# Designed miniproteins, single chains, continued (5): the designs that were tried, part 35

Each design is a single chain, and the fold is of that chain. pLDDT is the mean over its residues in the fold that is shown.

## One batch from the design tools (miniprotein)

Design m17202
Fold by ESMFold2-Fast:
Structure m17202 (fold): chain A 109 residues (1-109)
Amino acid sequence: LKQEARELAIKLAEMARQLAEEQGNERLVENAERALRLAKDPATSFTALVHRIARLTAQIAELLGDHELADEATKLLENHVSTKITSYEFVSKTLELAKQALALYEKHS
């Protein structure tokens, strides 16, 4: 679970960095690079990895023009922070939205 989350976070961070570079958005490139460093750090908790996956999913969706997916990922993160959903639901739904972001990126490429 933690290793799979780390691998997914790394993959999403690399994708977010590439998209931000293509669009000339230096701030988002720096954000993606910070996410990549965090994902590669063995000390990063499972919860922190899943929160980063949710944020990267929203970022990739926004960069590719899928505002509905971006809003879903953002709302999911807000609902978890406000304890409106369980940690299990947050993890499960975040992974589903991340798969949608991966498919969206592959379609772009």
Scores: mean pLDDT 82

Design m17203
Fold by ESMFold2-Fast:
Structure m17203 (fold): chain A 68 residues (1-68)
Amino acid sequence: SELEKLQRRIEALDRAEKLIARGLSEVPDGARAQAIVDEGIAYAEKIDPELAPEVRQLATDALARAQA
């Protein structure tokens, strides 16, 4: 059903958000931080291509600020 598809999409986006947050917490290891953030962004892009550009921009900006 469409509702079940939507629920799986919401759960997947929540997992992507948690991966991005995990990546930001790894900032002292820049390579590891970037890899985990990129994984989260890629996961969001796979699930919600329309939202992915905004997620990518926000995550990139947050990572840059955290590494500064």
Scores: mean pLDDT 73

Design m17204
Fold by ESMFold2-Fast:
Structure m17204 (fold): chain A 84 residues (1-84)
Amino acid sequence: SAEEEVLEVIKQLEEETESIDEEIKEGLERAIPLLEKIGASEEVVEAVKKLLEEMPIGELTPKQLELAKKLDEALRRLAEEKLA
């Protein structure tokens, strides 16, 4: 499911990156109220909040950009599933 994909990419960001780019962080902060609005599970919302709380701001890396792209795609699929 798209929810499982979102959770998996968040886990990869936590495990494979040491920091989060400020622009990516702002994008995810903006996504939280949209996730709540579409009825995403509490588990998904809390995972995003935890990522934002625990990850320090730092330099954008190629790995972080790759995972951020995967997260954006998974979040888009989640929104499509919830709004269908």
Scores: mean pLDDT 83

Design m17205
Fold by ESMFold2-Fast:
Structure m17205 (fold): chain A 56 residues (1-56)
Amino acid sequence: SEEELRAQLDRIEAVLAASTDPVVKRVALHELRELLGQITDPELKARAEALIARAS
C-alpha cells in the first residue's frame, strides 16, 4: 500500500541520515532503489529519486 511505501521510505531516509557505515548505506540505497520500482505516487517517487541523488 501507499502508506506502507511511505513508511518504508521514511525508515530508509532515517537510516541514511543516521548511519556513517558504508555497508549500511549501500544496503539502504539498494532497498531505496527497489522501493522506487514499487512507487506509483508521483510525490513519493520524486522524494525517493531526490534521496537517491543526495545520498549517492
Scores: mean pLDDT 82

Design m17206
Fold by ESMFold2-Fast:
Structure m17206 (fold): chain A 66 residues (1-66)
Amino acid sequence: KEEEINKLKANLMDALANGDVKKAVEYIKKLLELTEGDEEIKKFIEELYKRMSDELQKKIDEEIKK
């Protein structure tokens, strides 16, 4: 479980670095599903959002709403 969470975190960071919105949203959903919306995971995602451009953050928010 811990190893799987760490791999998903790394994959999410890579997807965000590459601007791959669809993969980023997929990894976010998998992290939240696997951890049942754990506070630590929500905080990690929030920290990543703070480091993203407004444009990229908006794209991810739109993809999540679908």
Scores: mean pLDDT 75

Design m17207
Fold by ESMFold2-Fast:
Structure m17207 (fold): chain A 66 residues (1-66)
Amino acid sequence: MKKRQEALVRQALASMRAGDMKRALDFLEKAKELGYTPSPEQLREMARLARAQGDDRLAAYFEALA
């Protein structure tokens, strides 16, 4: 079970790096539904990637969760 949750977070990060923020959010919602929360390090990277895409509100959200 944990491997699926970790894979969803990794897919979200990969989508963010590719600039596909919608797909990244879809993967994160799936992980959340399975009760998995990204690590503080993953959340900080997500915040940095969101800022790089111009989404300051989403970046602030991830920073608050870290």
Scores: mean pLDDT 77

Design m17208
Fold by ESMFold2-Fast:
Structure m17208 (fold): chain A 77 residues (1-77)
Amino acid sequence: SEEEKIEKYLDQFFDMLIDTLELSEEEIKALKEAKSIAEKLRLIIKLLTGVEKELTPEEIEEFIKQIEETLEVRKDR
């Protein structure tokens, strides 16, 4: 399903962030325990920008699209 595809992209992006940003055990746990796509994206944005912001549905869709495009570029050999 589309949601399963988005979750897979988010998980791949999380792995990249964990490696690149050397996230703490607490930050890694928070990402893994996030139950919704919106909560996961909020945490990602906080890690990237240092700002905690409530996302609109439109911002969530755009952010997911950016993650998907970023991962597809890396997948394209």
Scores: mean pLDDT 69

Design m17209
Fold by ESMFold2-Fast:
Structure m17209 (fold): chain A 65 residues (1-65)
Amino acid sequence: SVTVEEQEFDDIAEAIAAAKAALDEILSEEVTETSAEIVGRLDGRPVLIGIRRVGDKAKLVTLTG
């Protein structure tokens, strides 16, 4: 089963910093002005983190498989 977790940040850069700090290994990182997608691992498990701008804030969604 996949676990989904959502967090809110003031901007995309802050959300990206938090995402990268939460992972043991970064496998790929794609960043635009309004979004980011980070694929990594935590304790050997695959993690996908999606970040997008929503209004004046950034939303971060973590999917752990």
Scores: mean pLDDT 83

Design m17210
Fold by ESMFold2-Fast:
Structure m17210 (fold): chain A 95 residues (1-95)
Amino acid sequence: MDVRLDELRELADRGELEKLQELIEKIMRDALDSLTRASDEEKERIISLVLNEDLEGLKKELKKLVDEGKITPTEAERLLKLAELFVELRKKARK
């Protein structure tokens, strides 16, 4: 996964919410494909939770994937921290 943090920050600073959301979706999809054994349906659910800023729902879904052995606890924590960053960037873009 190539985390393009500088590009994400620039898009947020410019208020380019649509482009920011497209890049977030791509980064999350690439991360889920590389870090998890989740099904396509589970990956789409996680992406939807991140885009809807539902961090509590994301925590529950990631815990389920850890319990099922589809992702390690360490990688789940990394995905959660990445999603928290995405939520903050989107909030910045809307202000």
Scores: mean pLDDT 81

Design m17211
Fold by ESMFold2-Fast:
Structure m17211 (fold): chain A 83 residues (1-83)
Amino acid sequence: PASEESARKYAPEIAKELGVEVPPPDWSAREVNAYLLRQEAERAREQGQELVAEAAELYLEGELRGDKELYERALELAKKAVE
């Protein structure tokens, strides 16, 4: 569960570490998390890490919809990616 305060505090640091654009400070916690997950998925896909990209995308979808099944599927794919 993301809080708006935590998202605003850590998002700039995480974005810089990932080498992506810092999300606007007026975005909600959900928008910040969605942006960071999309960037992670795109980067993983560019590097040929398909399971990591799919896991990030499903996690994002689960967060946006509040869908527990999508969240569980994301965790399962992440587990397979790590092996």
Scores: mean pLDDT 67

Design m17212
Fold by ESMFold2-Fast:
Structure m17212 (fold): chain A 70 residues (1-70)
Amino acid sequence: DFEAAARAQREARELVDKAIQYAKEGNWDKAEEYARRAADVIGAMVPGPENAELARESAYREFLERAKAA
């Protein structure tokens, strides 16, 4: 369980790092794509569809803001 969660967190971090890199390159389409993929990984860790959707939405906004700030 914790091992799977740790792997998911590493995957999300790698995807966020790619989003930041694409944003720095001016490739906003790819930055948004990778931020969404990272958010999907976070959402998949949350039980229940309503809570998963909320977590995904919150994570996507946070990751996209981090990419824009880079």
Scores: mean pLDDT 83

Design m17213
Fold by ESMFold2-Fast:
Structure m17213 (fold): chain A 73 residues (1-73)
Amino acid sequence: SKLVIEVEVLDSASKEQQEKVKKKMEELRKKAEEMQAAGMKLPEVIRKLGQEIARFLEELNVRDKVLVTISAE
């Protein structure tokens, strides 16, 4: 199964915040592929990514401006 990370950034976020979110999501997608290639099970990958996403959004102060969905295809 392929892991999919979908992200929606609301217009109320600044251009700088939007670019930082986009860059972080690209980084996390690559990290997810590396974790799966290393034999990490999908539930553990999702848990670790969810924790890192939550921390990133809190540090950037955009929790109310960003929607993130993690799914498997």
Scores: mean pLDDT 81

Design m17214
Fold by ESMFold2-Fast:
Structure m17214 (fold): chain A 58 residues (1-58)
Amino acid sequence: SKEELEDKLGEALSAAKNAAEAQAARDKYFPALAAQLSEEEAEVVKIAIDDGIKELGS
């Protein structure tokens, strides 16, 4: 479900210690989550994830 995917993605992102781990979490859960969101909602979530990955380092 959407809620289960949001929980799994959030948990994986919170556990990520570096950009590579956060990218792996995004790649694993975000496509399925985005399919259940509106285009606008998916864009907002993607920006938040990408900003978090950027802050964890390059």
Scores: mean pLDDT 80

Design m17215
Fold by ESMFold2-Fast:
Structure m17215 (fold): chain A 89 residues (1-89)
Amino acid sequence: MAERLLRLAAEAAEVLERAGATELAAELRAAAEELARAFEEGRASREEVAEAARRMAGALEKAGELYPEVREELLRLARELRELAEEIE
């Protein structure tokens, strides 16, 4: 689970960086890395990871409204994050 979260966050960050959303990309990457670390260390539950994945998906959906040139890619990644959250629960 942590590895798939990190992969999806990395892909989303690359899409955001191409759109010029460099700060949002860095924040997303850092949040995913901390969450993955917390989960691996037993400091975060599966339910907390699922909820964070849903929050990240919502953030990407909103970013798609601000960066229409990458909207389709962001919406695809948001769907994959929601699917990850469903698989955890």
Scores: mean pLDDT 84

Design m17216
Fold by ESMFold2-Fast:
Structure m17216 (fold): chain A 90 residues (1-90)
Amino acid sequence: KSELLERAAELVEKLKEAILAGDVEGAVRLAEELVVTVGAYHGYSEEEARAVAEEAREQIEADVRALAALPKEEIQEGFDLLIERLREQA
C-alpha cells in the first residue's frame, strides 16, 4: 500500500472532524498538509507543494468555510467516500 495515500486518508479524517466541530482554523491547516501529501504522491517536492498551499491559502479558507456551511450529513457522506477511495488506491 502507498503510505502517502494512507496518510492522505488520515488527514481527510481529521479534516472531516475539524469541519464538523466548527474548527475552521484547524481545518485550513489540515487542508494545507493534505495538499503537501497529495503533491508528494504526484511527485512534487515538499517545497513545490507547500508553495502551492501558500498561494491557495485564501481559496482553501473559502472552501473550508463553504464546506462547514453544508448540512453535517452531507459533510460526513462526502468525506467518508473520499477516505474510502484513498484507502482503496493505497
Scores: mean pLDDT 81

Design m17217
Fold by ESMFold2-Fast:
Structure m17217 (fold): chain A 72 residues (1-72)
Amino acid sequence: PLSPEEEEALELLFKSFDVDGDGVITKEELREAYEKNGFKLTDEQLENFLNQLDFDGDGVITYEELRKALFG
């Protein structure tokens, strides 16, 4: 279980990546989030991040997967 502060921070982080509000982070949303912060993510860098977070290989990052990656 996360503390209220950690959960709020995670929600804000997830929301910054989940730009369309569909409840998952897609490869394209991850790229957009990085570009919004002034970083251009290459396809290789994006794939590396996705592989680290998307252990099951379903092509999306859920809130729970991001939570486990950062706080698990």
Scores: mean pLDDT 68

Design m17218
Fold by ESMFold2-Fast:
Structure m17218 (fold): chain A 90 residues (1-90)
Amino acid sequence: SIEELLKEAHELHLEVIQLINEALDPSNSKEERLEKLEEALEKIDKLLELYEEILEKSEDPEVKEMVEDGIKEAEKLREEIEELKKKILE
């Protein structure tokens, strides 16, 4: 159902935020921080896949707007993760 897909997307979004926060923790090793960022990227890919599935299944304009905003936020998080990886590798 659309409701179940939206719930899964919300859970993935929270997991991405948690992984980014763990990657920002200076007490974690460089290797652990990079691993957390790679996990976050995998979850973003899954999140974007779920958003595409929701858009295919729903014609509700409110759902479409919510998903569009979610896609923009996921793309922004991807950019943030890529910049964090670059800084860690410097």
Scores: mean pLDDT 88

Design m17219
Fold by ESMFold2-Fast:
Structure m17219 (fold): chain A 62 residues (1-62)
Amino acid sequence: SARAALAAELAALREEIKNSKTVTQKVGVALRSIGLSLEARRLGDTASAAEAEALAKEAAKA
């Protein structure tokens, strides 16, 4: 389902954040996190949207 695919992408982003070392990698993860947040909002999944937004903030700090 679309929600299952979204959950899998969020899990993958968590791992990418741990491995993000360069500014380019961090920007890439942040942009993907924003994209997933918008997709989650479109699906009505507010919890996943909030999680994706939190991951974008974490990517900016890491």
Scores: mean pLDDT 78

Design m17220
Fold by ESMFold2-Fast:
Structure m17220 (fold): chain A 72 residues (1-72)
Amino acid sequence: GPERWRRMREVLERAKKREEFLSTPEGKAFHEQYEKELKALDEERKKNGDTEKVIQRYNELRKKYEEFVENL
């Protein structure tokens, strides 16, 4: 229905804004910082295993990234 099509359009528009942002110097720096934080969590995971704290930090990092991109 029209509501499903509207939501699909919103998802595509958010994806486009993300691509446009990530093509800028500011977006590249933001993405590089995100990757550094992910790599640090991956190293912590290798040392301590899949603890609830590590999983929570991954979820928080991903949510922070997605919230930032959605507000572009």
Scores: mean pLDDT 78

Design m17221
Fold by ESMFold2-Fast:
Structure m17221 (fold): chain A 94 residues (1-94)
Amino acid sequence: SAAELAEATAEAFRLSSEAIGLLRTLEEKREELSKEEIIELKKRLKELLERLLELHETHPVPILTDSIVEGARKILEELEKELEEEERKEKEEA
């Protein structure tokens, strides 16, 4: 329905806006953030990107182009590797 498409489109905008905001914060304020704050922002970004990709699979909307979806997947893969490396280091220190 038109209402379902509008709701999915609004959710895609919300998730994309939040993800862009976090990416900007990580890029522009990297030197102002603690290691713990960077990890928490990366975890939040991972959650947002996972939700965006889930939305694309269940309720595809025209605003989520193949280029945007592929970009999101690449960022997510990079974040997963970075977070796994940090978790591994913490376990070795414990």
Scores: mean pLDDT 82

Design m17222
Fold by ESMFold2-Fast:
Structure m17222 (fold): chain A 82 residues (1-82)
Amino acid sequence: KELPEGASEFERLMEELVEEASKEMAEYLKKYGYSSDVEREALLKVYERILKILEEEDKRNPTEEIKAEIERVKEAIKQLKS
């Protein structure tokens, strides 16, 4: 499915990251079993990888959208660590 007209590199990156995150989460839960601790660990690992990718993209092509998403992911990581 094509992204809407005017879709940025950021929008394409986010679509790919969400798809990969979903696959990684499912595989991690399958490997280690379903529990609140394992789910939290899997989510934390996924979000930390997303953050790294977004920070690398921000260094190459800084946009307000990427910076906003970085802050959103950082907040999610803080909540998971709390």
Scores: mean pLDDT 72

Design m17223
Fold by ESMFold2-Fast:
Structure m17223 (fold): chain A 106 residues (1-106)
Amino acid sequence: SEEEANIEAFTLLLERMMLEYMKNVAKRIKTASLEEAQRLLDEAKRVAENFIALAESYGPEAAKRVKELADKYLKKLEEMVTAKQNGDQEKLDEIVKEIEDEYKKF
């Protein structure tokens, strides 16, 4: 139906916006201090909760999709904070590239 098509379009827009946000946060974490990287991760968790709440207004399937995408990228950001604690610059570069490549395919 047109209603289902509209829900799908809005869900895809929310997914795209959240992925762009996560990409930008990952790039910031890469160059930030460890303290700032942790703050950026905590802010990303709050922003993800807001995207999920917005998706809930489009129904439970939209909320589930946005939550699954948020959980995926929050885990990558957590891995970046851990890599930063360990001085693992290669891992930071790898995760940023992965997120940027995924964004380009979206």
Scores: mean pLDDT 90

Design m17224
Fold by ESMFold2-Fast:
Structure m17224 (fold): chain A 68 residues (1-68)
Amino acid sequence: SMEEKLKKLEAALETLKAMLEEGKISLEQVRAFLARERAILKETESPETYARLEELIDRFLAEAEAIA
């Protein structure tokens, strides 16, 4: 379901945020990874589901840039 996909993505992004805050991963690496994931999701998910997932990714990237 969309709800389960959103929850799974939120958990993954929370883990990435913790890694970024701890210096285990760079912002550049996070951007590269999420750009690739975004491209895959755009092709594999419905437009409605993709829009919700992309919104989460965009919000996360804004927060990640504020941390770095």
Scores: mean pLDDT 83

Design m17225
Fold by ESMFold2-Fast:
Structure m17225 (fold): chain A 80 residues (1-80)
Amino acid sequence: MEEFLKKSPSEAAGQAAAAVALLHGYGGMAWNARIEAKKSKNPKEAAQKAKEAVLRTGGSPEVADEIGKAAYEAGEKALK
């Protein structure tokens, strides 16, 4: 059912991570953060994977924290 797919915490987390990364001009980093967050089992793992993807792609710790926080918050909201 489409409603369950739209409420997927991992997809919501991935989309939020990509959106924040794009605001910082990091297209490739945004895509990597989205893909890694989508593979997560929960919002904490999504935040961690997105943050790690940003750091591995050369992003700053501040940008990684912001992207991780966005992924976590979106994932948690999707669980409501």
Scores: mean pLDDT 72

Design m17226
Fold by ESMFold2-Fast:
Structure m17226 (fold): chain A 100 residues (1-100)
Amino acid sequence: DEKRKKISEEVLKIRDEIIELVEKKINEKISDEEKRKKVLLAVYRLLLGEEVDLDSFSKEERDLIEEILKEIAEKLGEKDVNTPLGDMLEKKAKKLEEEL
């Protein structure tokens, strides 16, 4: 089914674009490695629908998290990428938790 194959490829591309956007924006704005990992983990957890204590973050870090979530919402629009995005986010979050 070529139509299903094309949709799957588009979904995987959007997943990769979302992950790249998150990592790039955080890497550009946060120079400290430990803070970078904590902000990355917070974004991944929020995208997984988990609760995150944002009060532990600075205003600049909270503003960055909000900006990233807004841009992801804009990219997702009507596209259903939940499963492949969720699987990748869970793997990345677990790795960051082990490193922190």
Scores: mean pLDDT 76

Design m17227
Fold by ESMFold2-Fast:
Structure m17227 (fold): chain A 90 residues (1-90)
Amino acid sequence: LSEEQKKKLEELAQKFAEYVARGDEEGAREEIEKIGKVLKEAGVSDDIVEETIRSLETIAREGIRNGASAEQVKQAVLDLVISALERDAA
């Protein structure tokens, strides 16, 4: 994963977290699509990309339902993305 791709993923994770924190389901969905695209462009396998998208959808749904902060959501997303990259590298 390039430094440019890492920075883009951090920016997308931040935007996703902000949309979830304010209950913006449409904004959150757009950012999930962008994260999935970056992972595909980075060469992550389709199976891991699909699992990551499903997990992000769950984070969005539960975060909106529970009123999670942007900081909490961002951390969960970054942890998930790092885990996906580590599994793909194995």
Scores: mean pLDDT 84

Design m17228
Fold by ESMFold2-Fast:
Formats: sequence, C-alpha cells, structure tokens
Structure m17228 (fold): chain A 94 residues (1-94)
Amino acid sequence: SEKEKIIALLKERFEELLEKARKNGANEEELEGLKNLTEQLVEDSETLEDQILILARGILKVATSEEEKEEIIKFLKEVAGMKEELINEMLEEL
C-alpha cells in the first residue's frame, strides 16, 4: 500500500538521521533510547496513520539544527504527504 511505502521511507530516513547524529557526537544512549521508544510505539500502534505520526515525531526529535529541521519538514510534507498544520503541532509538542 502507499502508506506502507511511506512508512518504509520514514524508517530509512530515521535510521539515516540517527547515524548522522551519532557521527556528529550525539549521546549514543539518548539515540538508542529514542530509537527503541519510537520502534516500540510503531509496534504497538493500531493504524498505519499512527505509525507515520510516530516516525515523523522521532525524525523531528533527532534534528540537531534549524537547517536539518527545515529539511526534515520538507521531507515530511513532500514525501509523507503531511499537512503543514500537523507538522507545526508536532514541533510545538517537542
């Protein structure tokens, strides 16, 4: 399904951003904690829509700069098809 393809792309992007953060000296324990929590919430979710939201939140949490955050917002909007209003709500909850 289209949503399953989006979830796969979000998972790939999340792993890429975690690796980038690790290379830039981010705390490994904090990165593993974020990864494990995000993966557990995805496993426990009842809908593909909830999986997309959980992964999007995880991706936004790993951003370390305003430039990286803007690139992530663009990815979520253009690839995941997320509404700007929903992305802004997620950013306010962080």
Scores: mean pLDDT 82

Design m17229
Fold by ESMFold2-Fast:
Structure m17229 (fold): chain A 79 residues (1-79)
Amino acid sequence: SMIENKALKLLQLLEKYNLPKALLEPLLDVSPDQAQARAAQLAGDFKLNSEQTVILGQFAKSLNEDETFRQALIVALAN
C-alpha cells in the first residue's frame, strides 16, 4: 500500500544517513501528538546532523497524523 511504501522509504533513508532504527522506539512510546516534540528532544540529546533530524521529524509527523502509518511502521520494524 502507499502507507507501507512510505514507511519502507523512510526506513531506507535511516540506513542511508546512518540514523539508528532504535531511535524510532522512543517515538512509538509517546502519544502521537507528542512524537514531534520527542523527535526534537532526541535530535538534541543524540547530536543528530541536519539530515538525520529532518528524517526523524518526518517519522514523527507521520506518526502524529496517520494511525495506519504507525501500525505499518510497527510491523516493518518487527521484520
Scores: mean pLDDT 80

Design m17230
Fold by ESMFold2-Fast:
Structure m17230 (fold): chain A 96 residues (1-96)
Amino acid sequence: VSLEEMREAIRRMIGILEKARKRSKDPDVQKFLDLAVKNLEEVLETERDVKRMLFNAEALLVLLSAYAVTTKDPVLKEAVDQMQDILDEMAAKYAA
C-alpha cells in the first residue's frame, strides 16, 4: 500500500462518516460522527506512515462498532460496515 492509496482510503472513510452524520436522526450519533471525521482529518494532516494511519483508522472503527451496537442506529451500522470493507482491503494490501 502506498501512502497515496492510504490517504485516499481515509478520504473515502471521511465521506462515509459525513454522509452518515447527515442521515442520522440522533443528535448524539451526529456529534460522535463529527468527532470521528475530525479524528480522521487529523490523521491525514499529521501521519505520513501507512502502518500508523491504518492503526489509527482501525482503532476508530473499534470505537464506532461498539457505539453502533449500543445505539442500534442503522445509519451508523451501515457506515461502520462500509468503513470495515475499506480497512479490510487496505490491511490485506499492506500484509501482502
Scores: mean pLDDT 86

Design m17231
Fold by ESMFold2-Fast:
Structure m17231 (fold): chain A 64 residues (1-64)
Amino acid sequence: SMSDEEIREVESYMSRLVQEAAKTLSTKETVELAKRGQEVIDRSVKEGLSKEETLKRLEEVYKE
């Protein structure tokens, strides 16, 4: 499972992805991606996944 430090790093990475997406996506699409990204992090923490596994899942959200 992730430490508190690793969770903060993942959330920071997600925030950067959201900010980049906001440059080309609508507000509605950006909010939807942010929600999906947070759901991935929350589920990964609940399931005890590693930082590496969480980042891979998060990347899939932002590719699509």
Scores: mean pLDDT 81

Design m17232
Fold by ESMFold2-Fast:
Structure m17232 (fold): chain A 91 residues (1-91)
Amino acid sequence: KPSKEELEEEIELAMRQMEVAVMRITLKHYGAGGATPSDREQAEKSGLSVSSVRKTNRRLARKGLLTEVAPGRYAVDVAGLEALEAEVRAA
């Protein structure tokens, strides 16, 4: 049984990895200045469930990495994504 601290660290890393994947899929298929993806389209491109994509997009919006421009549609902070990727690589 891992310690509470070890478990929290593992969960945090997994969440950051999912956040990076979701943002990279958005940039790959829609670009920084392109049309905002719907949760469904992003789920199809990433292979994740619509529920997982929606939760991840809400977390990213709370962190300021995504700006919700319409319900379920987001603009991506490219600099923030690159900083998040660096944190995940360092972990």
Scores: mean pLDDT 69

Design m17233
Fold by ESMFold2-Fast:
Structure m17233 (fold): chain A 100 residues (1-100)
Amino acid sequence: KEEEREKYVEELIEIFKEIFPSGEMSLEGLVKLLQETTGASREDAERAAQALLKKYDKDGDGKLSLEELREFFREWLNGSTIENREELLKKLREAAEKVK
């Protein structure tokens, strides 16, 4: 159901607000988050972060706003299983504790 997807999107956004109180995700913040959640190397995380910014940074400021991040999560969740969603939420909460 779309309502379930939106619930996961908002849960993800609330976790991101804890990590990024400014409401904006910088390239460096996104790199750090990807390393913590995926275990990627800094080089791989930087490539992934740049690709996300290129696709979803609609205003070209070099940062992801919460609205741009919601768009990314909606698209990602369309292809994701419930198990993958729960795992991502857990990893993001763990990353939030480490980044505070």
Scores: mean pLDDT 69

Design m17234
Fold by ESMFold2-Fast:
Structure m17234 (fold): chain A 67 residues (1-67)
Amino acid sequence: SLEERRQKIAELLQKYLKGKKLTDEEINLIVEFLNSKDVEEQRKLAEKLLEKMNIPDDVKKEILSLL
């Protein structure tokens, strides 16, 4: 489900964001991602967030595979 997918992505992001100070842009992207109602929009927002936060490619692929 969309809810379960969102929770898994949130857990992966939390693992990489633990102890990192987030910018206002990163916070806004996370909020938009959590409030998205469409899988395609959610995927697009996740890709932007992962690029902005310099998430490693292996982790990025894992997160995107959940969308």
Scores: mean pLDDT 68

Design m17235
Fold by ESMFold2-Fast:
Structure m17235 (fold): chain A 76 residues (1-76)
Amino acid sequence: GSVELKPEEITIKKGEEIEFEAIVKGNPTDEIEWFIDGELIGKIKSGEKLKVKFDKNARISARAGNQGGESWVKVE
């Protein structure tokens, strides 16, 4: 299986909200775990999108079982 985050890389202005999608291929999972800079920020159901605002550069990642994907946020 694999997890791919969309967008994979994005540049925003400070305080803008981004909507992330985790595309999970392979084994079914009930929940996606979401992380910012390695800290767990939430768990949401597979197929739902995460909405989050950033004030600084960050790495966002998602985990489905033993598979994970990541995205990078650059704030101008």
Scores: mean pLDDT 80

Design m17236
Fold by ESMFold2-Fast:
Structure m17236 (fold): chain A 84 residues (1-84)
Amino acid sequence: MTVEEVADRLLEAVKAGAPLETVSELIGEVYRVALENPEQAEVGADALRKAAEIARKNSPEHQPIADELRLGAERLEALLEEKK
């Protein structure tokens, strides 16, 4: 799977109001594919940030999901800098 394919699945899951468990698994999949394809890792981080913004705007109950997605993007960005 490409980073773009996993990112699209993540964005659709967040838009559909998927539970934190499902979103966490998809974040892990974005990480795995991005680490295997460093040239596409920025696409993965960008998708995580976009998903976090969507979750934040949906409702207050989605704040934990938004926080997890934002933290995921920050961790992926940090890992990319470590590999420089």
Scores: mean pLDDT 76

